# Designed miniproteins, single chains, continued (3): the designs that were tried, part 87

Each design is a single chain, and the fold is of that chain. pLDDT is the mean over its residues in the fold that is shown.

## One batch from the design tools (miniprotein)

Design m11017
Fold by ESMFold2-Fast:
Structure m11017 (fold): chain A 111 residues (1-111)
Amino acid sequence: MEEVRRALEELIRKLEEHAERVRALAEEVEGLDKKILESLAESLEEDAERVRRALEEDPVSAKNTLEDIKARLEREKDHVAEHLKNKEVAKEVVEGLDEDIRLLDEAIKLL
């Protein structure tokens, strides 16, 4: 259980860090790209709060929460890859989401 707590705390930190970076990238783009990145940053902040709540839940509930978050991140990754016009920004965001998904997979395996 200590290992699970540390994995979830690292995941929270990474999601919050990534949300801040996505918000900064949103300031460098215009129009639809900006709206996509602003929505993604808000979603990542919400996901971090959901993981924080999962720390206080039973393992089954926590696992279900993390699996739901992972599915959302995979959909958001596909959306960014397909719809973001600035492909350099899209690449950076997708790489960050891949790291978040990997950390979620590691945490899920511990539950």
Scores: mean pLDDT 88

Design m11018
Fold by ESMFold2-Fast:
Structure m11018 (fold): chain A 70 residues (1-70)
Amino acid sequence: TVEEVARRLAEALASEGLSEEEVRAAAERLVAISELTGLPVEELFALAVAGDAEALVARLSEEQRRRLAA
């Protein structure tokens, strides 16, 4: 759920000093991407924490990429 993803993001990014609202917004975005693309939230979380946007895009099929862009 969004709350579970938010707690994991808060834990992983504790040193960044993000607010509770910022962490929740990031979690909502990851869940929305997961729903649109069909990729597991766990996989998207790992890529987001790594900061590799190119790797994230590369994991998307052409159809999933179109859905995310719409």
Scores: mean pLDDT 68

Design m11019
Fold by ESMFold2-Fast:
Structure m11019 (fold): chain A 110 residues (1-110)
Amino acid sequence: MFDELVEAIRNQDFEKVRELVRKLLEQGHSPVGIAALLVKVALEQDFSPEEIEKLLNIVIEESRELGVSEEVLKQLEELKERVLKMVREGKPKEEILKEIDKLYEEFYKK
């Protein structure tokens, strides 16, 4: 499943990405963890800020439809805002990935 998701992202098959994200969420995978994976692959493929935003919006929308808590939805919006700001400011991929890892740990460790 994760390999199929990575290929769908690389191919910019956003409909397939949405399908696979929903399946991962239904299996109990972390919404923030899925979002982090999507951003990592998108950065490796030199996606535009608009393409990265589209991927993150898929995770937020599918999470909302599945009844994920408002706290987790807020965490996804914070991740989206932080990542898009750094991408638009031209931050190195390594710095963006470190910020994602930091946010993920903060959201899990409280």
Scores: mean pLDDT 83

Design m11020
Fold by ESMFold2-Fast:
Structure m11020 (fold): chain A 81 residues (1-81)
Amino acid sequence: DTAARLERQADILLAKGEEAIKAGDFKTAEQYVGGVVALAEQLRKLGRTDEARRLYRRASEMYRELGDEKRAEELERLAEE
């Protein structure tokens, strides 16, 4: 299942992004969060709207931790459709 593979990849990137945030490596964390957003866009295009919304919400939370309120708000809107 392509959607299940994309979700598992995104969950790995989310975990790595959280570790990078805890380490203070915000540039690496931004790369991981960006990867999650790209996977969420693929899921959205496949019609996997619930899975995409979950990833947009998680990525939004991480952008808030990174201090990027603008990107966090943009992704929160995508999570709402």
Scores: mean pLDDT 87

Design m11021
Fold by ESMFold2-Fast:
Structure m11021 (fold): chain A 88 residues (1-88)
Amino acid sequence: MEYWIERAEELEAKNTPEDLFEAALEYYRAGELAFKAGDYETAIELYQKAIEAAQRAIALTSDPELIAMARALIERAQAGIAEAKEKL
């Protein structure tokens, strides 16, 4: 298993806003690697997991700084999905 995917799954299991945001970052990194490798379908799946983890982090927190960072990551992951879809 890819290092970042394994770490992301462990972080999701902790189910805190901070750990969910870290999980989102790890999924996003894995998605970028898949994109660079030309595996656009896997990149879309990983970017989608990043969005889901970041959305869960937002739902569990009232910290405006964490919410802002998670929203920025969601926007970047959505852009990555759009780019990957153009390659399919």
Scores: mean pLDDT 85

Design m11022
Fold by ESMFold2-Fast:
Structure m11022 (fold): chain A 65 residues (1-65)
Amino acid sequence: SLTEIIREALDILAASKTPGEGLQKVLQMVNEKQLPEEQKALIAEIASVYTSDEEKGRELLKELE
């Protein structure tokens, strides 16, 4: 489900040493899962927001649940 993939993306970001490393791993993960382009774009946007503004990133996740 999209919610499970978003949770996986957040876990990757939280476990990564730098925002850049986390973003790269998230993008690789969504590409490997062959998600629709709309879902890839959404997850990439949430990941980018989360790395610069965690509060705003969390708000976006709540809107998707």
Scores: mean pLDDT 73

Design m11023
Fold by ESMFold2-Fast:
Structure m11023 (fold): chain A 91 residues (1-91)
Amino acid sequence: RKAELEEALATLERERAEAEKSEARSRALEFSELVVRYELAALNGDEEEQKKYLEKIRELVKEYAITVKKLPEEEAEKLAEELVKKVVEAV
């Protein structure tokens, strides 16, 4: 799994560079990259990195919901918490 996640991360980093001019696609790729980094931290048993990336995921989703989807802050926060929970359950 580690080699697969490292290759997925490299691919996502490349795709993010190409998606710079598309705000929605750029944000989606950034989210995917953070999820892969969280999975790598979980696989390596790095609890500090796991917490760090979960917080970055929450922040990114909240910001995206407010700036791109134009959701109120309270709804954006709830969406971010729900997605963080799904990421933890999937890993």
Scores: mean pLDDT 76

Design m11024
Fold by ESMFold2-Fast:
Structure m11024 (fold): chain A 87 residues (1-87)
Amino acid sequence: MLTKELIDKFKDKTLDELEEALKQSRKEAVTSTDAEVSYRHFVESLVAEAMIRLMKEEGKPTSEITLKDVVDEIFRRLFDKGRKRLE
């Protein structure tokens, strides 16, 4: 459910605000000494990165990005290791 909550939070943001949120989340994930806080910021960075890519690739506003779009983009990144299958 965290991913959906983050998507709903980011629907009100512009591309510039999402890029700033991504930078902050990445920084907090690395600098935080609390494992739970670090995990939260790591997940937040994944969601923000996926939404930024969807906006840049598809040219759609954050309000039109669905949970399915974000989850699919995250899975695409995880399955990128399977590129051998393209041969």
Scores: mean pLDDT 73

Design m11025
Fold by ESMFold2-Fast:
Structure m11025 (fold): chain A 74 residues (1-74)
Amino acid sequence: MAMAAAEIPQEEALAEVERLADELVAEAVANRASESQQAAMVVGVAIYGIGLGVPQEKVLEVARRAWARLQAAA
């Protein structure tokens, strides 16, 4: 499969993206980030995940969960 060309293993890349998303959500909530800042953070996580070779479906799931957590905290 074409995944063998990735510099970082997909499991490791996905775990890193999930940790980054959790960290950014916690920081956004603690600092009362605006909706624009929250959206920028979620988009940043998605772009980073795609750049690491994480499957689009998994990146979108992480982004969706991060956004839902931010909205629930508002």
Scores: mean pLDDT 76

Design m11026
Fold by ESMFold2-Fast:
Structure m11026 (fold): chain A 75 residues (1-75)
Amino acid sequence: MSKELDEQLEEVEKLVEVLRTSTDPAERLEAIERIKELADVPGVYDIAEEALRAALSDPDPAVRAAAAETLAALK
């Protein structure tokens, strides 16, 4: 793996933690937007997919919708 990709993977892991632990739906929506951008990178896809699946169970309907739409776009 490249060092640049490792930084992106670390960022995605932090975004996953935000999705799992943050009680603010606005912060979780922001995390999904960032994950969406990173999901286009092949090395990040697996982590992004896993994080978005977790967000499908989010208490906020906007967060769930964003996760579902992003997963559909990823195919």
Scores: mean pLDDT 77

Design m11027
Fold by ESMFold2-Fast:
Structure m11027 (fold): chain A 88 residues (1-88)
Amino acid sequence: SMEQKELEELNKRALELMEKALKLDGPTIVVQYTSSEPEKEILEKILEAAEEAVKNKSGLVAVIGAPEELYSEEEIKEKIEKFKKNLK
């Protein structure tokens, strides 16, 4: 499992990225945790990809904990809002 401090740092970074993504009039960027604790290395790579997309004002970056499931844009937005609430 990730250490508490490292998880808090990653959560803060994810929240900042989601706030930037939600303010974009163009392509949406989505980063989500699974209900179970993800591997730190995978989560860091996800956040790096999302940061690069925000920096470049580029397309959709969606990473979902259940890769077998196809998520709609609406479902992705709902997941972002749920994630933001869990960080408070």
Scores: mean pLDDT 53

Design m11028
Fold by ESMFold2-Fast:
Structure m11028 (fold): chain A 65 residues (1-65)
Amino acid sequence: MIEEVNLNFRAMAMAIEAGARVVTPIKGGEITVAVDSADEETQRRVEEVKKELEEEGIKVNVIVE
Protein backbone atom coordinates (compact mmCIF):
# COMPACT_ATOMS: atom_id res chain seq x y z
CA MET A 1 0.00 0.00 0.00
CA ILE A 2 2.72 2.54 0.89
CA GLU A 3 4.71 1.57 -2.23
CA GLU A 4 1.55 1.81 -4.36
CA VAL A 5 0.67 5.27 -2.96
CA ASN A 6 4.19 6.54 -3.65
CA LEU A 7 4.15 5.13 -7.20
CA ASN A 8 0.74 6.71 -7.90
CA PHE A 9 2.02 10.11 -6.73
CA ARG A 10 5.11 9.80 -8.92
CA ALA A 11 3.02 8.69 -11.92
CA MET A 12 0.79 11.78 -11.69
CA ALA A 13 3.81 14.08 -11.27
CA MET A 14 5.56 12.57 -14.30
CA ALA A 15 2.47 12.92 -16.50
CA ILE A 16 1.99 16.58 -15.48
CA GLU A 17 5.69 17.35 -16.05
CA ALA A 18 5.43 15.82 -19.54
CA GLY A 19 2.66 18.31 -20.32
CA ALA A 20 -0.36 15.99 -20.14
CA ARG A 21 -3.70 16.88 -18.56
CA VAL A 22 -4.87 14.40 -15.92
CA VAL A 23 -8.43 13.35 -16.83
CA THR A 24 -9.14 10.99 -13.92
CA PRO A 25 -7.49 10.67 -10.50
CA ILE A 26 -5.27 7.63 -10.07
CA LYS A 27 -7.38 4.66 -8.91
CA GLY A 28 -6.33 1.01 -8.67
CA GLY A 29 -3.07 1.59 -10.50
CA GLU A 30 -4.71 3.32 -13.50
CA ILE A 31 -4.33 6.90 -14.74
CA THR A 32 -6.02 8.60 -17.69
CA VAL A 33 -4.32 11.56 -19.33
CA ALA A 34 -5.08 13.73 -22.35
CA VAL A 35 -2.70 15.30 -24.86
CA ASP A 36 -3.29 17.81 -27.66
CA SER A 37 -3.14 16.20 -31.12
CA ALA A 38 -1.36 19.34 -32.40
CA ASP A 39 1.42 19.06 -29.76
CA GLU A 40 3.71 16.36 -31.15
CA GLU A 41 6.49 16.97 -28.59
CA THR A 42 4.13 16.51 -25.63
CA GLN A 43 2.70 13.37 -27.27
CA ARG A 44 6.24 11.95 -27.57
CA ARG A 45 7.06 12.75 -23.92
CA VAL A 46 3.78 11.25 -22.71
CA GLU A 47 4.42 8.07 -24.74
CA GLU A 48 7.78 7.68 -22.97
CA VAL A 49 6.16 8.26 -19.56
CA LYS A 50 3.46 5.69 -20.42
CA LYS A 51 6.09 3.07 -21.26
CA GLU A 52 8.06 3.74 -18.06
CA LEU A 53 4.99 3.66 -15.80
CA GLU A 54 3.57 0.52 -17.42
CA GLU A 55 6.89 -1.24 -16.72
CA GLU A 56 6.24 -0.43 -13.04
CA GLY A 57 2.66 -1.77 -13.10
CA ILE A 58 0.67 1.43 -13.66
CA LYS A 59 -1.86 1.27 -16.48
CA VAL A 60 -1.80 4.49 -18.51
CA ASN A 61 -4.68 5.48 -20.79
CA VAL A 62 -3.83 8.26 -23.24
CA ILE A 63 -6.52 10.32 -24.97
CA VAL A 64 -5.45 12.38 -27.99
CA GLU A 65 -7.66 15.52 -28.27
Scores: mean pLDDT 73

Design m11029
Fold by ESMFold2-Fast:
Structure m11029 (fold): chain A 58 residues (1-58)
Amino acid sequence: MKVVEAEAPAPDEDGTDAFIRAARKQGVDVSEAEGLPPPERVRAVMEKLGATRLVFRP
């Protein structure tokens, strides 16, 4: 069971960018996902994290 807790997006940051930043902070190599469109990129990173749910932390 995996839930990923990401920091809330910054005022000038998309939720996708915030999620990718959180994944990088956890040591996930997001380089291979950088070539994907934003929605596919999020999914690829979630799979690398083994995440079954994403939660944004306030």
Scores: mean pLDDT 63

Design m11030
Fold by ESMFold2-Fast:
Structure m11030 (fold): chain A 61 residues (1-61)
Amino acid sequence: SLSAEEREKKVKELIREVLKRVPDILNTISREELEELAKEFVEEKGEEATVDEFLAYLSKK
């Protein structure tokens, strides 16, 4: 399991990578909604939370 600090770091990394690879996502989802979804995803997946899986998760939303 990830510590609270590690989870926050992973959330920030996921958001940064998503915005780098899919900058147009902010036209569909607000920054705040993206952060909320990233937090939920990291809580569910923990150490297994990858950028590719998060992008797939967002595609289902």
Scores: mean pLDDT 79

Design m11031
Fold by ESMFold2-Fast:
Structure m11031 (fold): chain A 74 residues (1-74)
Amino acid sequence: SMDDIKELTKAQFRLIAVEAQIFLYERTKRTPTPEETAQMLEELREARDIFLSMNDAKGVKKVEELTRRLLELS
């Protein structure tokens, strides 16, 4: 439905924002604070729940990739 498309689009935008933040940490060799890490993990968890509810396997896989990359920064 149109509402499902809107929800999926919002989840995709959140993933793009989190990926950009992770990329900046990786590029600048900066370690995120525990609070910054917790916030990004929560946003990834929320996006994963949306992708799971919409049977978007590609979205779920992207969340898993970003979660791994984020944890590698710690």
Scores: mean pLDDT 85

Design m11032
Fold by ESMFold2-Fast:
Structure m11032 (fold): chain A 93 residues (1-93)
Amino acid sequence: MEEAKKHLQEAIKHLDKGIDLLKAGDLEGAIKHLQEALKHAVEAAKLSGRTSVIAAALITMGGLFSASRGDLEGAINDAESARDILEEELEKL
C-alpha cells in the first residue's frame, strides 16, 4: 500500500504540472510531465490492482496522445479526469 500511495502522489503531482503547462500552451513541457504521470500511474495500478487506477492510467495515456497531436482541450480534459480519479483513490489508501 505505501509504495502504491507514493506512485499515486507522484502521478498526481505530474498531472497537475502537466495541466498547468497545457493551459500555458507549453506542449513540450506538458508532454514530459504527462509521460512521468503515466509511468507512476501504471506502477500504482500494478501495485494496487485497482480498476479505477488502471482506468486513470489509460486516460492519462489518452491525454498524452491528444497533447502529441496539439489537442490542448482534449489533453487538459483527460489529465483533469485522471487526476480526479487518482485523488479519490489516494483518499482510500
Scores: mean pLDDT 88

Design m11033
Fold by ESMFold2-Fast:
Structure m11033 (fold): chain A 66 residues (1-66)
Amino acid sequence: KEEAMKKLREAFKDLPPEVREAAINLFENKTLEEGERIKAAADASPLTPEQVEAIRKALEIKKEYE
């Protein structure tokens, strides 16, 4: 649980502050599907394919620990 949170923070650390906060909020929002959370984050800021992939992996980590 805490290990997963630490990894998520590290993954989002490389994003701009505005995008990082949005990504964390979207990640914790249960009303959005994983794909829609990633799309919303990308729409809020132009993310690179690597950043989108990192967010997707973070969501998969959460799923494993939930």
Scores: mean pLDDT 60

Design m11034
Fold by ESMFold2-Fast:
Structure m11034 (fold): chain A 94 residues (1-94)
Amino acid sequence: AAAGERSVAAARPIAEEAYANKLSEEQFRELLARAPDVSPLLAALLAERLGLEELAAEYLARMSPLERALYAARRNPADEALRAELLALLAEAA
């Protein structure tokens, strides 16, 4: 979806800076504040990559049902029930 593409494009420079500089939680929050097109899902995924588990949990609370299903499936891809729910939600979004 076009919204997903915009979120990925917005997240890319944040991910690159975080990867290069090992950003603190405060620095990461400041970058996200300047990138409103980054979805809560992508923000949580980036926070986890930086080891910022509490911040990832904060963004999880802001996710839509579809984003929460995608995030849960990422954490446990072997869970067939979560995978089935994710596929059903993706079919509805298409």
Scores: mean pLDDT 67

Design m11035
Fold by ESMFold2-Fast:
Structure m11035 (fold): chain A 84 residues (1-84)
Amino acid sequence: SAAEEQLRQQAEKAIQDAQDVLATLSADPSLSEEDKAAIRQAVEDFIARVQAALDSDASIAEKQQAILDAVGDLQARLAEILSR
């Protein structure tokens, strides 16, 4: 369906945006190796969570909400790491 296709595209974009953030922050010489490791873990956990939501038997609306929640949690976690 069009809704399923839109969900897939939204998930792919969210994953790509997270990977782009990881690439940018991994190249930042001002960040510690510990902070870079924490950022990598946060992005990996986010990607796994988005993939699990897509693979679930939940409704499209529930999957959309799960992806939005995952994006919000990732943004909060990255802000926490970067404020250290």
Scores: mean pLDDT 90

Design m11036
Fold by ESMFold2-Fast:
Structure m11036 (fold): chain A 67 residues (1-67)
Amino acid sequence: VAERLRRVTEEAIRLVKEGVPLKEVYDRIAQAGEELVAQGVPSSVVLAGTREAIEAAEREAERLKKE
């Protein structure tokens, strides 16, 4: 369960590094979260994991902005 949520975070960071706008990254994180709920992961766990993915994506975007 935690490993699948960590994968969502890794993908979000990769998308930011590839130049995908944060709005698109948020949309992709939301889609991944809905798929996890469909697979039987509790919505509260998915919500916490998707928040972590969003925060990681935002940190990576700020890092790139300083370049």
Scores: mean pLDDT 78

Design m11037
Fold by ESMFold2-Fast:
Structure m11037 (fold): chain A 66 residues (1-66)
Amino acid sequence: MQSQDLIAGISAAQFDAARAAIGQRLSRDQMRALSSGAPISGQATIRVDQRPDSDDYTILDVQATA
């Protein structure tokens, strides 16, 4: 499995939603919805496991970057 860290400008609500989704299998579109949007309130590092044969992501960890 390939783990990647995504650094995203993210709202507090999106941060909470990403933390609640830890261990969930998300599609690419669902992952984009969690990690993109404005206004940007801060930054978070979202660690994901990306399947090589699928557009699905599993969120492994979410932490504030500050």
Scores: mean pLDDT 65

Design m11038
Fold by ESMFold2-Fast:
Structure m11038 (fold): chain A 60 residues (1-60)
Amino acid sequence: SENEEAVKTLEKWYEQGSLTPDQVLAAVDMLIRRGREAKDEATIKRAQELKERVEKEKAK
């Protein structure tokens, strides 16, 4: 789905350091909301996993 591809792009930009953790968290919350509205379980799961990863890395 387009939303799942957006999560993949966000993961790539985060890994490249193109986005701050806070920018990634804002974008991922938007994608989780869109995924819930679209009933896109793959997008919700992937975005949630990215959110947890970024929050853990920010806490270090």
Scores: mean pLDDT 82

Design m11039
Fold by ESMFold2-Fast:
Structure m11039 (fold): chain A 62 residues (1-62)
Amino acid sequence: SEIQQLQSQALHHYELMSRHTEEYLTLRAQGGSQDEIDRHRRLAEEHRRLGDEYRRKAQELE
């Protein structure tokens, strides 16, 4: 169903958010480059936003 596809997309983006969050936290702890830390932080924020959008779309179709 369309709802299941949207829920699957939301979960996928939340998984990517989690992975990028772990990466920037690791880089920050290890004293990595600020550019790489900022890149992974921005990617985590973008995937969180996309996940929220897909979840909202799924809820609207109920």
Scores: mean pLDDT 88

Design m11040
Fold by ESMFold2-Fast:
Structure m11040 (fold): chain A 104 residues (1-104)
Amino acid sequence: MNTDVEYAEFEEALRRWREEARRRGDPTPEEIEELEARLERLAEEAANSDEEERKKLILEGLRVAARLLRLLAEGLERIGALELAEALRAQAEELERKVREAEK
């Protein structure tokens, strides 16, 4: 796994899901675009921040990434891409666990 073919399947599944979501009036694709933009902003802020602020921005970024992965997984499940959805959900759960451990 983790091949170019696997990534192509993921991209095709996302395309099908976005089309289906828009057809149904589901706002999830727009929410995902907003979360992606937020992650990009947090990464830029972290790169230009001191050590203390950077740690806070990284933790916020992990929370946003976990939310993004969960929304993608839910969308992929709706179009029957179950294996991809399970993989993304597992990644989201791992990120959520790391955030909880770091916030002690």
Scores: mean pLDDT 76

Design m11041
Fold by ESMFold2-Fast:
Structure m11041 (fold): chain A 71 residues (1-71)
Amino acid sequence: GVEEAREEARRNAEYAIEAADKGIVDKEAIDNLALAALMAGVPHSTVVKNLYANPSAENLREWGQAVLDRL
């Protein structure tokens, strides 16, 4: 349901933030955040531009928080 999808998106965003806090910026962290962002209604073009084109710990934390704020 909607609640389950929201909880999954939250977990994916939290995973990416936790990875960034540990200095980890890998494909798994980026993919988890990208999935959460798409579930939160962020456009695909925005996800590509901000996460895949410019991956960084700071970017993962900023976008992770933005996704949580949208849920």
Scores: mean pLDDT 79

Design m11042
Fold by ESMFold2-Fast:
Structure m11042 (fold): chain A 87 residues (1-87)
Amino acid sequence: MLDRMRELIDQLLSYTDDENIKKTFRHILEESETLSQSARDVLLDTLERTLEEMKKSSPERQRLLVGETAGVLEVFVAMQKVAERNE
């Protein structure tokens, strides 16, 4: 189910105006459609945990967290695609 993931990504994007970060999250959402349910569950959990941390963080830390999360999830999605293709 992508509705929850899209909603969480939209909330994270509200913390940044960086077009490259926005493009990265759109790519993560697109790639998540090709992944297993267990991989999508890990992505969903990570997004929810990040948003909870964002609510407790300074604006400076929020900008850093959104960028770091985009990078981490992009790598995770790329690695999961390779792992699932080889299974």
Scores: mean pLDDT 80

Design m11043
Fold by ESMFold2-Fast:
Structure m11043 (fold): chain A 87 residues (1-87)
Amino acid sequence: MEEGEKLFKEGRYEEAGLLYAEDAQRAAEAGDYKKAYEAAKKAAEAFLKAGRKEEAASALAGAALAAKKAGDDKEAAELAAEAEKLR
């Protein structure tokens, strides 16, 4: 996601996280679950850097669900465990 990546590089982490979360939702709606969980992982990283721990946990949980739908069961389990640790 070009715009989110630009915001992240500029240190605008909360805005980057929101854009990445939006990209993840759009990818999931299009059935591109691999793109969806990759975007959701970036959203979680951005939210963590912004100090938004609850939003980061929600993004990781969403990434875990998308990874499972993509058939990446190991990635899904790891993302779900990371989400739980942040709560």
Scores: mean pLDDT 84

Design m11044
Fold by ESMFold2-Fast:
Order: C-alpha cells, then structure tokens, then sequence
Structure m11044 (fold): chain A 74 residues (1-74)
C-alpha cells in the first residue's frame, strides 16, 4: 500500500542519518534479498531490526522497531 511505501521511505531516510554508507548498502541488500524471496514488508522490517540488534546499532534497531509497530497498526 502507499502507507507501507511511505513507512519504508521514512525508515531508510532515518537509517541514512544513523548508519554508514556500507551499513546502508547492507540493509538495502537484505531488503532486496528478502523481497526476491517473497517476504512481506513486516518480515523485512523484523529482519532489519534483528540485523541492527546483531550489530549493536541500538538507535537503528529502535527506529526499525518504531516503524515495525506503526506497520502492524495499518
């Protein structure tokens, strides 16, 4: 939906302020990989959150969790 697309754009914009170019490329690669596998937007956001947590990127994980919560409310 257009609301899901807006949330994804907001997520990537906010992550661009918190992550390096290499980390952003890793997130984009993860997104594209999961999309190619037919994963839902919900599953992709959960994977991005878990990726951020695994790297100790706590602020990025918090942003992903916020966007994930908002997506669940759609």
Amino acid sequence: SSEEEALLKELFHRLSQLLSDEELAAVAALYNELRAQGASTLEILEAIRDWALSRGAEEAAAVAEEVLRRLREL
Scores: mean pLDDT 87

Design m11045
Fold by ESMFold2-Fast:
Order: sequence, then structure tokens, then C-alpha cells
Structure m11045 (fold): chain A 96 residues (1-96)
Amino acid sequence: GEEYKLRLIKQMLKQLLPLVKNPEVRKLLEEALKQTDPEEILKLVEEALAKASGLDKELLSKLLETIKEILSTDNVAKIIAAVLNFIGAIIEAELK
């Protein structure tokens, strides 16, 4: 089933959460982790992005792009590529 997409999105959220500095953005992402509908997660991430600035905005923009790609395709190779690109963005942010 599509349950793996929800688990994958939540795992990405969990990895991003410790890097988020804005408390309001963090609270919205914590609320997203409680959702069972991927579309509700997407809405909360979009709301968080609207409140974000600097590095938080860059990371959330990449998260949003990756979630949209995951939800738009059943091609496992494309999903893996999107997730790896997201992980790469987090690593680059931490190394600067």
C-alpha cells in the first residue's frame, strides 16, 4: 500500500526537526508528524515554509519539493533519488 510514503515523509520530518531554529516552524512540523493524511502534512509544511526564513526556509523548500515528488509518482527509483537529494541538502547545510 501507500503507507510506505507516509512513513518515509515522517522519517524525513524527524531528521529535519532538530535542525529547525524557528520555534513556530518547529511546532508546525511537530503537528505534521501527528497527521495520518499526507495532504494534511503537505499543508502544514507549506504553512511552516511561509513562516520560515534563512536556512529554515531553504531546508523546508527542499522538504516540500521532495514530499510533492514522493506523492506524485509510484516509481521507486524516482522516490529514492528525491530522498537522496534531500539528504544531500541537509548534509551540505550542516557542513557550512
Scores: mean pLDDT 85

Design m11046
Fold by ESMFold2-Fast:
Structure m11046 (fold): chain A 114 residues (1-114)
Amino acid sequence: SHMEQALLAEAKKHRQLADDHLAEARDAAAKGDGATFAEHAGKAADHMRDAVINLGRVDPELGRKEGQRLADEFLQALDDMASKNPSIQAAADQAKSKFAQALTEALSYIDRLE
């Protein structure tokens, strides 16, 4: 349907924005810029949440499965960034908390759908 196509397009847009912000976070992490890293990692978490919510509006089970997979993927990326520059470890730990919160918010939203 047109509604499903619009929701999938919105999910794809937010996934791309999450990936773009994660790339900016990776660049900042390589430079030891914890503040810029935290800003972009936070925006990536927000866009991941919005992507998962839009997928869940199409299919709640798809949203839950994709949400967990995306969260795991992003958490792994944050661990990789911290391993390459330990000076951003504290900011990476905070970013992991934000991704966990974003997933919880998205899953809670999906649980309220009919």
Scores: mean pLDDT 91

Design m11047
Fold by ESMFold2-Fast:
Structure m11047 (fold): chain A 59 residues (1-59)
Amino acid sequence: EEERKKKIEYLDFQIKELDRALEKAREMQSKDPEKGARAIRAVEAGKKQLEELKRKVEA
């Protein structure tokens, strides 16, 4: 039980960090649309992978 809880907490922490990175990427997009769009796509891809991992751990 603790092992699964720790994995979920770690994934939640990483997802939160990616949420902050996504906000910064959106700010970058307003100043540099091309760089911002690339950053947003990269962060969204990483977040999706972590969310899928969390879903598997929770199941």
Scores: mean pLDDT 81

Design m11048
Fold by ESMFold2-Fast:
Structure m11048 (fold): chain A 83 residues (1-83)
Amino acid sequence: METREEVFRIAERAGIGMKAALEVLDEKESEIPKEYLSEISARAIGLGFAVGADAPLDWSEEEIYKRAKEEVKKEVDEFIKKL
């Protein structure tokens, strides 16, 4: 019962992670070469989604946002260093 509500809850939490990823990408836009922007954007958004979707039920929206932002920032910084 209510499987739809559970899916929607997971989707909402995934959205929080994706929002954090988009904010990191915006902050780092000047550091990312244009030719790699699409590739790193896809990776960052995917990571943000995963952090939110897989977040423990006891995590608040603020905790998901903070964790996703930290994880995505690390991924973007590591990508830039390898260029």
Scores: mean pLDDT 83

Design m11049
Fold by ESMFold2-Fast:
Structure m11049 (fold): chain A 62 residues (1-62)
Amino acid sequence: KKELMDKLLDLGAQYVSLSVKSVLLLKKHPNDPQAQKEAEELRAQADELTKEMKEITAQIKA
């Protein structure tokens, strides 16, 4: 249980990092389609982390 909690916190930190990088890319290059593509890739990675965090949360609640 404690290991799952620690992993959940680590994944949460990674999610925040990816989300911030995505926002900064779009803010720095608002009309650049390459920056939009890279931001979408970062958001996709964040979505994968969110799915893993949900799975771990379910394991903790079980």
Scores: mean pLDDT 81

Design m11050
Fold by ESMFold2-Fast:
Structure m11050 (fold): chain A 89 residues (1-89)
Amino acid sequence: SLEERILSESPEDVKKTIDVQINLAKKHIEEGNYVTALLVALQALYIAKLSGDEEMLKRATDAFNEALSKIKNPEKLIKRVLEKYGIKL
């Protein structure tokens, strides 16, 4: 699972993965691809939370919130994404 992979990776490799995802989300924001940016930032946020890296968690949260701020009616989109991935809040 993704969780097992993240927990077995070195902190350096996990941080690199999060950084790549955050930079990709920022690129999508710059290109106006706000939905894709939100999904990429959400993935980075999830990995950062599993890693326990507070700095990476903050950076991923900032990217997620920026993408979210660009989307009209984010609740409907978030609900659809959560349903697709089987995530319950």
Scores: mean pLDDT 80

Design m11051
Fold by ESMFold2-Fast:
Parts: structure tokens; sequence; C-alpha cells
Structure m11051 (fold): chain A 82 residues (1-82)
């Protein structure tokens, strides 16, 4: 669950990652577009609730991370065949 300015915006498939001492939330797959439609763009401060615990986080570059993952998966597939 993701909150902004104390308001619940919805439930999303996410990953949390600590980058340079800051907790970042990355949206996954179709939820990248869903989050963007709700104004949850890169750099937005949010509160993420996981298993009843709330974490202050900043929205990361979810699309860029997804693209990087796709490139790595393609590289791994090519290396496996070669």
Amino acid sequence: KVYKDGKLLGEFNIELEEVDGELKVYFLGPDILKARKLGLKEGTKVVVEINGEKYDAIVGDSLGREIERGVEELKEAVEKVT
C-alpha cells in the first residue's frame, strides 16, 4: 500500500531498495503506469505500508530500472546459449 500526504493512493507491486542511505520504492510492470497516472513520479515522497509496517520512501526511476532488468535478462539469455 502507498500513501501520499496521508492519503491512501492504492495497492501496488513494488520493490524497496536502499540507495545511498535513502529508501526508494520501485513500481513493477503495469503498476509503473498506474503509479504515474496517480502522480507517483520519480522523486515523490511517499509512505509505503508492508505487512502493517510503514516506511518513508522516495519513488525511484521505476521505468528505467525495469528497462535495465530487461536488458540484463536478455544478456543472461544470450550468455546461456553461447
Scores: mean pLDDT 68

